# Designed miniproteins, single chains, continued (3): the designs that were tried, part 112

Each design is a single chain, and the fold is of that chain. pLDDT is the mean over its residues in the fold that is shown.

## One batch from the design tools (miniprotein)

Design m11886
Fold by ESMFold2-Fast:
Structure m11886 (fold): chain A 93 residues (1-93)
Amino acid sequence: MEELEELLAEQRRLAAEMEAQPITKERLLEAVERSAELHERALEVALRALEEGREEELNALMGGATRERLEEARARLPEVVEEAKRKIEEEAK
């Protein structure tokens, strides 16, 4: 679970930096791509942990994660990324 903990910590750090500092549109778009990569990796690690029977360790870290919820989150990730990019582009207009 160390890999998942590190990925979640990196996600929180990236989100905090995006909120705390003025940043260019190019860097915001890059941050969205980076965040998507971290989320995708975290979901893969979480799904693998469930397959290995490590559900208690996963629940301690992510609270109430089920296979169905993780698969749904993974399927929706591209839509969430596109929506974030759209909002960044609209705010730049």
Scores: mean pLDDT 74

Design m11887
Fold by ESMFold2-Fast:
Structure m11887 (fold): chain A 87 residues (1-87)
Amino acid sequence: SEKGYKIAEEVREKLEEVVGPALQKLSADDANEISGYINGALGYAASGNKKEAEEYAEKAAKLLEEKGFEEAAKKVRELVKEAAEKG
């Protein structure tokens, strides 16, 4: 729905504030993979596909944790879950 896409866009902006600095410290390959999973998670959330949104968020969060960005990983999980529940 249009409302779901607007919620996902607002969540994307919040994620960029927390995750953006972490991605800038990573290799291009790692940053692109994590960004791809985040974009996939938000796309699924906007479309009402809650399970797939959470699965993609978990993939991004695990990679962030492996690279030492535990707070960014936590925010990806929390904010994608919020987008999926409100969309």
Scores: mean pLDDT 83

Design m11888
Fold by ESMFold2-Fast:
Parts: structure tokens; sequence; C-alpha cells
Structure m11888 (fold): chain A 87 residues (1-87)
């Protein structure tokens, strides 16, 4: 018996890294917005989305949450670098 959702170890590492980076670089982000990012990242990984699609979605959520363009760019860069280190 296994969960119905197949998540690879690589996808799990990507999700954890993205959630951690957002929490570290944008700690002022509301808990609801942080939860929305985490849930959306997991959903995109389960759908087989590309790394770029995931990064773009996180950027969109941060911008909608009122995060500055400078913080958004820093977060996007950190996520990209973390993903590159995993893969």
Amino acid sequence: VTPPVPVSEEDRKKAVAIIRIVGELVPELSGSAQTAIGMRVVALLLEGATDEEIINEVEGILKRAGVSDEQVEATRKAIREAIEKIR
C-alpha cells in the first residue's frame, strides 16, 4: 500500500528548498501567502511542471502579495540556484 501520489526524491527536495527560501528571504509574507506558495509548488511538481514554470508561479504569487520587485528577483534567483544544485 502506497500513497496515490508519486513524488520523486528530486521533486521533494525542490519543494522543500523553494518553501525554505521563500520563508528565509520573505519572512514578512503572510502565513496564508506562504501556505499558498507551498501548496502551489507541490501541485505544480505533481503536474510535472518545469522548473521555470514553478519559478514564474512563485514570482506571480509574491508580486500579488505586494512583495517588492527587488525581493521577488532575489527570491527567484535563489530558487533557480537551489534547483540547479539539486539537478
Scores: mean pLDDT 77

Design m11889
Fold by ESMFold2-Fast:
Order: structure tokens, then C-alpha cells, then sequence
Structure m11889 (fold): chain A 72 residues (1-72)
């Protein structure tokens, strides 16, 4: 049973680093990023997250939580 992988992103640097790593390893992986209130700030592919990481960091309040749906 593959539960979604949950990663806490404490700052912009963590968001950019995780987004770039996922985009390189699993560009088509489905991801969601939630703020501390549980509100979605991004949903899409890992590649899409990497492309929008700077925009998300400008608008979002940290910490954020990244959920990766397992590529089964």
C-alpha cells in the first residue's frame, strides 16, 4: 500500500530543491502543495511545480506540505 509521500517544506529553498529533484526523477508525478491551513497552493505535475516554484514561494506562507502521489 503506497500512501502519498508527505514532505514538510520549511522555506523557499526547500520548496525549490524538492521541486527540482522531483522534476528530474519523476517529472510526471502528481503533486499537491498545501499551506499550514490545509489550503492547496499548487496541484499538478512535479515539472509544473518546479516551473512555478518561485511564484508559489512569493505568494505562500511557510511551512508548506508537499504530497507526492506514488507513480505506480
Amino acid sequence: SAAPTRTVLPDKEALIAEAERLAKEHPDAQVAVLNSAGEPVFAGTAQGLAEKADEIAEKAEFPLTLYVVPAA
Scores: mean pLDDT 80

Design m11890
Fold by ESMFold2-Fast:
Structure m11890 (fold): chain A 90 residues (1-90)
Amino acid sequence: MAREHRRKAVEAAEDGDAEAASKHFREGLLQAIEEKDPEVLSALASVALMLNAGDLASRFVQAVDKGDFETARALSEEASAEIKATVEAW
């Protein structure tokens, strides 16, 4: 599920659908955190960096690396908002 949300977030961003990209990215992060899947969390963080989601993406990666999933969960919402803004600016 989380991996599918990652794919859908990237596809939506490429289509210029900022709302769908933000939604799928956020849902993917929350599910990956709940499942405690560090591989999927790292992959989603890489997507945020690729989509130029700014400083929040770096903070998210640091939280995941430390195993601080509560901080990662809080940052996922802010990172999703940055992705939406980035796609809207395309």
Scores: mean pLDDT 67

Design m11891
Fold by ESMFold2-Fast:
Structure m11891 (fold): chain A 89 residues (1-89)
Amino acid sequence: MSVSVSVGEPEDEKVTATASLTVPAGTEVLATGVAYDEKGNIVKEAPLVRQLARRAPEDPSSTVTITHTFTAENKTGGKLVVAVRLRPL
C-alpha cells in the first residue's frame, strides 16, 4: 500500500498528490483519491480506479511501478488536503 498526502495553503488554487507503488507484474491495484477542507469535510472524491500492472513487452522486470495523480481545486478559502492511496488487490 502507498499513501501520499499534499497540503495546500489558502492561496493555492490547485493541490496535487501523486502516489507510486511497485508491485509484481499482473497485480491489480486500486487507486483512490480524496480532498478535505480544514474542517475535515470531503470536498472532492475521485472515482475508484482499478489498474492491472502490465509489464511492457521489452521490459525484463518482474515488477511494475503504478503511479496515480489526483488534483483538486481549492475553493475552500482555507487549507486543502489531498490524499491519494494505491492498494494491491
Scores: mean pLDDT 79

Design m11892
Fold by ESMFold2-Fast:
Structure m11892 (fold): chain A 68 residues (1-68)
Amino acid sequence: MAEDLIRRALEYARRGDMKKAEEYITEAANINVDITDPNASEEERETMVKTIKRQIKREIDRVLEREA
């Protein structure tokens, strides 16, 4: 499920729809946190989501740069 969301995020990023890409990245990050630490506090969840979002964005940027 999270992999499908990342795939959709990349597809939207390729189309220049960064708002939709950001939405899917956020959803993927939240699912990853739910799997890794389902009992995380709101603060812990926010920190983990931000970290995972940054990692996903970096990978998407790398893919787009290679395609350019």
Scores: mean pLDDT 79

Design m11893
Fold by ESMFold2-Fast:
Structure m11893 (fold): chain A 67 residues (1-67)
Amino acid sequence: KVIEEAKKLLPKVRKVYRALMEKHPDATPEERLAAIKAIRDYLKQNPNASEEELLKVAEEAVEKARA
């Protein structure tokens, strides 16, 4: 069901965000917001994306925000 699928996406986003915070503890609030937005936008287009793919997208968003 669509509702059950949506509930599964939220825990995955939270787990990836926590992993990002552990790898980049010095990330600024702006960089963190960019990462969250990138994860959410990627998941909307790729709902079956792995945690590894989402973490890579988040890290690239942080790097782009720093550049």
Scores: mean pLDDT 74

Design m11894
Fold by ESMFold2-Fast:
Structure m11894 (fold): chain A 68 residues (1-68)
Amino acid sequence: SADEAARAAREAMEKGGADPEVVANWTRYGALTGSPEAAADMARAAAESTGNPEIGDLVAEKVREAAR
């Protein structure tokens, strides 16, 4: 589900920052919801919540690139 993808992405961000698992899970969230832009925005918000706002923009950009 979209909620499961978002949860997995947040957990991966907390542990590994901007690794491929984070990008893959947010990309899945975007595909399941039909909104890559919403997925990118949620990735940025999640990075802020984990105390790593600097990685939020990087992850958001990669999610937008992956959501073709």
Scores: mean pLDDT 73

Design m11895
Fold by ESMFold2-Fast:
Structure m11895 (fold): chain A 86 residues (1-86)
Amino acid sequence: MDEELKREAYEELLRRLKAGDTSPIRQLIERLRAVASREKDPKVSQELLEKADKIEQALKAGDYEKAAELAAEAALFAQQRIDEKA
């Protein structure tokens, strides 16, 4: 499910990171933490916070491929949560 969208997000985020633009991923980390704070399911909330922390750690390590992969996965997960409640 949504493997093509995940791949496209990964490629776009990785391209931006290689160009020195970390803003999209940093904004995603902040959104993941905001969504987690509003999430009714504590397991889902914990998963979102853990994903945000892992993305941040990958960015600090300069592991752009890992950061882009984790961010693409987390972005699709967060987007599905927003769409479900719309």
Scores: mean pLDDT 78

Design m11896
Fold by ESMFold2-Fast:
Structure m11896 (fold): chain A 102 residues (1-102)
Amino acid sequence: MSIDELIEKLREIKKKILEVAKKHNVPQDTIDSILSAIDAAIEAIERYKKGSMTKEQAINALKAAKDILQRIIENSTHPEIQKLLEEALKVIDELIEKVKAE
């Protein structure tokens, strides 16, 4: 999968998280934390592609986003949200590998 396809997959996961969170009464602070982490990951890759962020800075930002999402999983969220967060983590791992390979 290309970097652009991985970014679009993260955007799709973000949309699904919003829909599932609305159904399952997930706390707004948890939703905001998830969305901020995903948005930070997307922004880091977009800035890296534009040359406004170094490879090391982009990888560090992606790792920071992963740490936030993993902490949310560990704090016991709804199973459907957990599954979507695990999918987001997998996409972020693929983005880290793609950035390292360039």
Scores: mean pLDDT 85

Design m11897
Fold by ESMFold2-Fast:
Structure m11897 (fold): chain A 75 residues (1-75)
Amino acid sequence: MSDDEIYKKVSEAIILSLRGVPLSEIAKRLGLSPSTVSKLVEESTKALDELAAAENQDGELAKKKIVEIAKKILS
């Protein structure tokens, strides 16, 4: 799975979760387990909150951090 594919799946998971879509439905749509989706959403939102608190507006840094977290969870 490419870094761009990982980032796309994580971004879709976060967006769907914010829209109130159940984790089981998100998992089905993305071809992941519900536990994987839960970890991806939790860890990625925590990382984004930390970047926002640091007043960091670098989208490339945010993408890299999300991809690294996702690789750890998907391994």
Scores: mean pLDDT 77

Design m11898
Fold by ESMFold2-Fast:
Structure m11898 (fold): chain A 92 residues (1-92)
Amino acid sequence: PVEVPSQEEIDAAEEKLRPLPLETLERMLGILILRSAYPKASQREIAERLGLSQSTVSRHRRLLERIMRETGASEAALLAALQRVIDRKLEE
């Protein structure tokens, strides 16, 4: 039921994510996972589950939207790219 994201979309998203700090990447990953699992959840509920302020969630959501706009990547491609970049930073 979900289209598999192209490698080109994932690679483009990785380029935008690579310079970001690990904490930012982990927060962005958490936001995407919660949005996918609970599409009707409010920004407040997402913030509460992640232990973040609503303003922090809003800032990271705008960053995710900017990356998607700049790269053309889907949420699925961005999720895959986030996981790869995080794994790579943890292995360094």
Scores: mean pLDDT 82

Design m11899
Fold by ESMFold2-Fast:
Structure m11899 (fold): chain A 73 residues (1-73)
Amino acid sequence: AEAAAKDAAVAEARAAYEAAVAKYGPDHPETIAALEALLKALRAAGRLEEARRVLEELIDIGVKELEEAVKKV
């Protein structure tokens, strides 16, 4: 029951992320927020390999923002 509930939360978060990508595109703030929610759900479900992949994607987005800020000097 607990594992099934956590997997359902992951499925809901993934569906929300896919809907956000379709509506706003992959680089929109709403899509990034949905991706962060998916990361939270995956971590809670113990799906650590998938959580790591999502975290790597979020880090890449953050690194690009930091690189742009630094290069403007």
Scores: mean pLDDT 76

Design m11900
Fold by ESMFold2-Fast:
Structure m11900 (fold): chain A 58 residues (1-58)
Amino acid sequence: GPSMEAEIARTIAGARRVLEEHADDATVLRVAIHELRRTDPDHPELQELIAEAERLLE
């Protein structure tokens, strides 16, 4: 199976794509936040992506 490092890298890449291509789609942003929180809620880069996505919501 994938290492945690590979899973984090894939999750970061996916979230960055969502922020770049779907910043106006609240449903897609909420799904991305859920995946970031599920992967590693204590990871600094994931926390920054969560904060950016949450800022785009409302």
Scores: mean pLDDT 80

Design m11901
Fold by ESMFold2-Fast:
Structure m11901 (fold): chain A 74 residues (1-74)
Amino acid sequence: MKSPEEIKESVETALKILEENAAHLSVAALERLFQELIEGIENNPSLSEEEKKELIEKVKKAQKRVIEKAKEAA
């Protein structure tokens, strides 16, 4: 079981990878990967409801930026 800090670090790393690879992924693939990340956060028993809300909000903001970037790259 990962600590909340390790989970947050893993989420940040995943978001960085998605942002760096936005131009190489389809919008559909990006939407699926972001949805999987959100579901992982929602179902994580190591996170409080407040921590889940904060991380999901961060992921949704990153999703908006990354998808916009991917659309501009097309």
Scores: mean pLDDT 79

Design m11902
Fold by ESMFold2-Fast:
Structure m11902 (fold): chain A 90 residues (1-90)
Amino acid sequence: LSDRERAERAAYEVARGRPIEDVTAEEINEAAGVDAYRYYPSKETLLAVAGARRLIEGLREQKAANPELAEELDKKIEELEKKREELLAE
């Protein structure tokens, strides 16, 4: 895994089921084994990017399994893709 992939995976796992306020930037770096903030401007940005990516992947899998929901799922995927693009923009 790349350093960015380690950071995003660690951020998602550390934050799972917890309010963002309870998650520290240091916990994410410890779990990832890398300095995530070399690649992301903040803990909040990293968590948002990691969450959006995971949701998009899950929605694509659901779309493949449930074609009848494709229209609703495509709309949600597109909204999350735009959100992720905004978060990664300068």
Scores: mean pLDDT 78

Design m11903
Fold by ESMFold2-Fast:
Structure m11903 (fold): chain A 77 residues (1-77)
Amino acid sequence: EKAEIEARLRKAYAELVAVLREKGWLTDADVARMDADLAQLIQRLDAGQVAEAREALRQLERWAREAKAALEAEKAA
């Protein structure tokens, strides 16, 4: 369902942004660009490009997982 993919995209994006902000790696310009990219992905999903949105979701969830693991590793050191 498109609503489920949208919800997962928003969650993965929010988690990734939160981790990168906590590390101090994001500028305001980077956040604005990421917000624009998410909005464009949601528009494409609404237009019926489900396969493209699903592929983007897999990449975002992977990046969010990797970023979270890296942050936890830094906290453990």
Scores: mean pLDDT 77

Design m11904
Fold by ESMFold2-Fast:
Structure m11904 (fold): chain A 85 residues (1-85)
Amino acid sequence: SVAEFKRGLAAMLRDRVARLAAQGRISPEAAARLLALADALPGQSVDETLAALEEMKAILAASGYPGAPEEIEGLDLARAVLRAL
């Protein structure tokens, strides 16, 4: 279901953001915003979730770390899955 997908996505994003922050790959401010966006996902509409994922992509792109393109591709896949549900 959409709700199950969003809960799983939020949990995965929280874990990944925590690791990126611990490794110094993203700023504390970027990490705080990404965590806030991830935590809101289960309670949001599909349209709000798609907008939140787009904001996450922009934050990751602005970070400039070498793994950012792969993380952004993962978010694009998540957006495509949500649109198909």
Scores: mean pLDDT 85

Design m11905
Fold by ESMFold2-Fast:
Structure m11905 (fold): chain A 88 residues (1-88)
Amino acid sequence: EAEELAKKLAEAVENGDEEAIKEYLAKLEASGDLGTLAATVTAMMLRGIAGALSPESLEKLYLVLGKSKEFAEKAKEAAEASAEEFAK
């Protein structure tokens, strides 16, 4: 189920398989398990791998983030903290 999809997504990320990353992100979103989805996306961002995704995958990631208000708020705080450190 959702946890198994998250594991497959992590393997696809490790292998740099953009097509598999897109597919597993879509399947996680379709599963309705927003908790597993948010955790998976957070892990991807922490590993700095979001930049390795194609523009289409980034658009899909953005759509997925919009489904979790809590995750979106955490992502905003992380981005603001990063921007403040960069601006100093």
Scores: mean pLDDT 59

Design m11906
Fold by ESMFold2-Fast:
Structure m11906 (fold): chain A 72 residues (1-72)
Amino acid sequence: SNEEIFEKIKELLLSSKSSRITNREIGEKLGVSPATVSRVIKSNGYKSLAELRLELETEEGIKLIEEGVAKL
């Protein structure tokens, strides 16, 4: 079950145009709490959603477009 949630989180990150998607937003889309999203990410060896997103970008060469919130 946690593995299935983790796969869905990765799919949302890869499909999303927003590089700033939150645990809360993912939880709403998947029907789970933000705490569950955070625990699933951590149980798979990542400290945060942002680190998972960056790792996916690096591994697969997929580019996530930043909305200009982080300028430097």
Scores: mean pLDDT 68

Design m11907
Fold by ESMFold2-Fast:
Parts: sequence; structure tokens; C-alpha cells
Structure m11907 (fold): chain A 63 residues (1-63)
Amino acid sequence: MPLPPPLDPKELEEALREFQKRASKVKTFDERSNLISELGRYLASLPTPEQLRLTNKVMEAFD
């Protein structure tokens, strides 16, 4: 295909799990801000429903 296919749901779950893992381990404001920025840029490539779902799940991991 000229364009890659839509991102596989399993790849989305793996990316989400990675962000959640990083978020749960982060305790400094600098690291938190960096993760939020990276998450935001990753989410910008995804449809809106996935953006909301991933944002909520990562934010839950921050305590």
C-alpha cells in the first residue's frame, strides 16, 4: 500500500502499556512533563477516541 495500514490495536495497547509503566515510575515534575509531551505528540497521530482513552489510562498511572 502507498500508505501504511492503521495502527494495530495490539501495538496501541503495547504503546499504552509502555507509557503507563513510565508514568507509574515517574515521581519528578520534569519527567512527568516530558512524558505528557511525548504522549501528546504520539496521540496527535491517532483518532480522537483513541486519544481520550490513552490519555485517561496514562493519567491514572501517575497516581
Scores: mean pLDDT 69

Design m11908
Fold by ESMFold2-Fast:
Structure m11908 (fold): chain A 83 residues (1-83)
Amino acid sequence: GMELLKAEAERVYNLAVTGSKETDIAERQALADRLLRLAELYERAGLFGLARMYRLAAEIILTTDIAEKEKLLEELKKLKEEL
């Protein structure tokens, strides 16, 4: 139900926050790849909002510019609050 969607939205936000602090390039790439696979699965399931959040989380993790990361994290937070 709605509670499960909200829990998953919170989970992807937390993954983006922790991944954004990762300094190892290979680990960041591995995290982003995992999130992109989850985005594809959610899109196939018709959960387009979650798929968008997972794609944005991967972008946040791969972004090296601090100001852009903060902007994208705020955007992801807004998407989470809309679910």
Scores: mean pLDDT 83

Design m11909
Fold by ESMFold2-Fast:
Structure m11909 (fold): chain A 92 residues (1-92)
Amino acid sequence: EENSRTREEKLEYYFALVEKEVENLSENPNDDTAILRLAKIIVDAENTLDEEDKKKFLEYVKELMEKYLSEETKKKIEEEIKKLKEEEEKKK
């Protein structure tokens, strides 16, 4: 969404959203709602951020997930991202 936010402010916004959902999932690793929210945040950020900020965002998300989440939870997030991307492709 184009607004008065700078590129840095947009990137920090998505970082804050990811941090919140990763915290929720570190406490409740089977929270399907938090998994879905995190997947939606990642897909939205990939569609909203430019290529340079997208790379920084995805690297940060990977670091947070590797540090705080189990392999099982990461797999569930990746499956949900895949489903959301497939749904977006069907709209084209």
Scores: mean pLDDT 79

Design m11910
Fold by ESMFold2-Fast:
Structure m11910 (fold): chain A 87 residues (1-87)
Amino acid sequence: VDELLAEAERKFAEGKRALAQGKRAEAARLFEEATALYVRAYEARGDYRGAAVVYYSLAQIFASLGDEARAAEYFAKADEYAALAAA
């Protein structure tokens, strides 16, 4: 699980660097890959609240990139995980 978190952090850092260089498509892909790894790590620990938080972050990133459709999709996933955390 620590291996998943380490890989997620690496991809998220790569995504931030790509975004700083104006490589928006590459940044988006890296942020999605990082989020998938974070979610897998949090699910393995039963931390659905953590999973919800990373999907909210991803949704905000896509909204800032102008991809409203993907932002809406990830906000919906965040709400699903938040509901699981509340159950």
Scores: mean pLDDT 82

Design m11911
Fold by ESMFold2-Fast:
Structure m11911 (fold): chain A 81 residues (1-81)
Amino acid sequence: SAVDELVDRLIKNIKEIEKNDTNKVELEPEVIREKLSKVPGLTEEQVDRIVKEIERLGARFSEETLENIVYSLINAVEEVK
């Protein structure tokens, strides 16, 4: 689906997003899951895929960067509906 393609693109870009963040902190997986679960049209399975990939890579983000990811996903999902 178009949403799965958006998720795959995000997963591939996780390390690039991390590199651009100067205020990296360790966010708990539960916090990441809660924020991603607020994206309308994203399934629980898709949220789990993103969270697990972030954990696998040990990627660190600021809370601001995570909020920007969520906002970008909301807009992108809305457009591909």
Scores: mean pLDDT 81

Design m11912
Fold by ESMFold2-Fast:
Structure m11912 (fold): chain A 65 residues (1-65)
Amino acid sequence: VQQACSLIKNEDASAIASVIKGMSEEDQLTLLELCKDELKSLSPADKAVLASVMSPDARELLLKL
């Protein structure tokens, strides 16, 4: 998960989205909780790209950051 936070900080939104698409809903929620600050720093457009590959609950939490 700490490696995933580093990925969010250093990679483009499409690369991050590819990783998230392979994650379970539980892992997506854990990522949002642990990487909150990195995710909050993303542009609204980048957040929308990530949200498109997330579960409904994870998507809603991400877009509120």
Scores: mean pLDDT 78

Design m11913
Fold by ESMFold2-Fast:
Structure m11913 (fold): chain A 74 residues (1-74)
Amino acid sequence: DELEEAVRRLERVIEELESLGTLEGEIVASLGRMALAITLRALERGKISEEEAVELLRERTRWGEEQLEKLKEE
């Protein structure tokens, strides 16, 4: 299930951001949680397709991974 995998990957990135114990990590994690909630709500309401939801979640996961890498460098 591509949707379930996409959700799980984003949740893992959010958890890693939270595990940094920094204010910046918490902010980025919170943005990730909002993106997840908005995307799933849009899917539930029929505003986007499951394929579109998967792509949006994958984009958010990539963004979150980029932020995580930058925060670990500092």
Scores: mean pLDDT 86

Design m11914
Fold by ESMFold2-Fast:
Structure m11914 (fold): chain A 78 residues (1-78)
Amino acid sequence: GDPLEEHETRWHLDRIEFSPSGKKVYVYARGTPGPRPPDSEVEKKLLELKQQGFVPSREPVYQRTSDGVLMTMEFLKS
């Protein structure tokens, strides 16, 4: 399809919040429609967390914002 008409979601890392024990982390990513997303910094951060032993504890939560969608992911360290 035409890249200008493709509804590709561009995910940007918004923030990362660790629990005081460091055993739980929340990853917040902001999604905006874009014609051509770059390599996802979110995917890189998720890979880093996986290498540190963090695993998803639940399905991602999506919240609509004025600028697009906020995705919240929860991870627990085994």
Scores: mean pLDDT 71

Design m11915
Fold by ESMFold2-Fast:
Structure m11915 (fold): chain A 57 residues (1-57)
Amino acid sequence: MTEEELLERARKRAETDPSARYVLEQAEADPNPQRRLALYGRAAGLSPEEIAKLLAE
């Protein structure tokens, strides 16, 4: 999954879920690309295991 695809999923989820919106805002403020990617995964509704696989790619 690309960062763009992950961000699109996170943004769509953030429209209806305040928790996802909060995590997405934190991700956009984070200058570290790996931490930002992990936060996008959380905002998109990925599990910790799925996020770990994403970061390993």
Scores: mean pLDDT 78

Design m11916
Fold by ESMFold2-Fast:
Structure m11916 (fold): chain A 61 residues (1-61)
Amino acid sequence: SQIVERVENMPLSEYLEYEKERLNLSDAELAALEAAFRAMAASQGIEVTPETRLTVSLVTE
C-alpha cells in the first residue's frame, strides 16, 4: 500500500465525477459537494465557471 499523489488541472465537472466514483456518492451528496466547493470558492472571491480549471491533488492508496 503506497500513497500515490498526482496534481491534475481539470474543470469542476470532471473533479465532481472523480469524487463521485471514488467515494460512491449519491446524487444528493454530489450536489452537496458541488455546493460546498462553490461556497468555498466564493468565500475567497473566486467565481467558478465551466471554463475554470482546478489544480487538484489526487491521492490513491
Scores: mean pLDDT 71

Design m11917
Fold by ESMFold2-Fast:
Structure m11917 (fold): chain A 80 residues (1-80)
Amino acid sequence: SQKELQAAITEAAISLDSTASVRQEAVSNLVEAYKKVPASQRQQAAQELKSALGNKVNSALDLIATQDPQLAQELQLLLG
C-alpha cells in the first residue's frame, strides 16, 4: 500500500547512515513495499523515492541491487 511504501522510504532515509545490518533491513523492507506497488504507479513511486532520499538515492540503489538486481535496473530506468 502507499502507506507501507511511505513508511519504508522514511525508514530507509534515516537508516542509510546507520550500521550495515540496519541499512540492509531498511532496504529489504523498502524492496518488499515497492514490489506491492501496482505497475501503473511504479513511475510515481520511483519519483517519490528519489525525492525523499535525495543524495542518498544512489546508495539505496546499490543496496537494492544486492537484494534484487532486476528491481534496481527498473528503478534506474524510471529515474533516468
Scores: mean pLDDT 83

Design m11918
Fold by ESMFold2-Fast:
Structure m11918 (fold): chain A 80 residues (1-80)
Amino acid sequence: MTNEQAVEILEALEKEPLSREEAIELISKVTGLSKEDAEVVLDILLDKGVVEVGEDGKLRLSEKGRKALENLKEEIEKEK
């Protein structure tokens, strides 16, 4: 997963809460991974606390995830 792909995924989660199925579909489309591999990526983001599950079962960008998103955007700007 590139920094640009990570930014696209995290920005989508910042804009609106997604179901687990919607998040897997987004990761699959952005990265070109299978849905099974996209689920592994999502589980890593949850384990790292970048993405969190609300009481309604929807996935959201955490405060840690917002900081990660800012850092990724800065790295992309430096690589230009």
Scores: mean pLDDT 81

Design m11919
Fold by ESMFold2-Fast:
Structure m11919 (fold): chain A 64 residues (1-64)
Amino acid sequence: TLPFPEELVLGVLALLQANPEGLTQAELAARLGVSQSTVSGILAWLRSHGVPVEERDGRYFLAP
């Protein structure tokens, strides 16, 4: 069972794939209509489950 709605997790992944230059938590939150705390939780969950999410200068990316 996902700790977040599946659509929201997929939305984060889709936005990171579409924006290879990286997105801030605020930009992700605004585009998905959720809080930055929710986005922070999803990013941490993705990293803990083997998704290669990296951060640089406050921007989040999918690494190869």
Scores: mean pLDDT 83

Design m11920
Fold by ESMFold2-Fast:
Structure m11920 (fold): chain A 65 residues (1-65)
Amino acid sequence: GVSAEQRARAERAVATIRALAPDAPEELLEKLREMILAGDPRATEAGVALALGRFDLAREVLAAA
């Protein structure tokens, strides 16, 4: 199951990205949350891409999972 700590980490990551890149598509933020909760190592690359406003790169990383 998903721990409270994993959920808190996912929510902090999403909140940070919303603050840095407010135009981030909600669908990509939801997919990132899912990847973080699943422990997928691609979550780090996707999160960095979203935070930098590189939404096309983030979409490709998230789709490749």
Scores: mean pLDDT 81

Design m11921
Fold by ESMFold2-Fast:
Structure m11921 (fold): chain A 89 residues (1-89)
Amino acid sequence: DGRLRAALSVSSALLALASLSAAEGRTSPARAAIMDALQEALAAAEAGDVEAARAALERAKELIERDDSLSPSEKALLLREIDAALAAL
């Protein structure tokens, strides 16, 4: 079940990002943009729109790689979940 696996991985990335933002006591515009892309990916994956889900996940990946507020280990964690979601689509 690719849809369920993709949705689970996107949900894990969202939870990880939300937990990091809560631990830092703040949400930046960059973090909000990543969360928006992941929410788009989750909605598309749940709807079975593979192309829309893939596009949103690729956007989230680019935003994460460019986000200087994320440590290398935080980026690795988030990118791992996104790559798992892309593989499950």
Scores: mean pLDDT 79

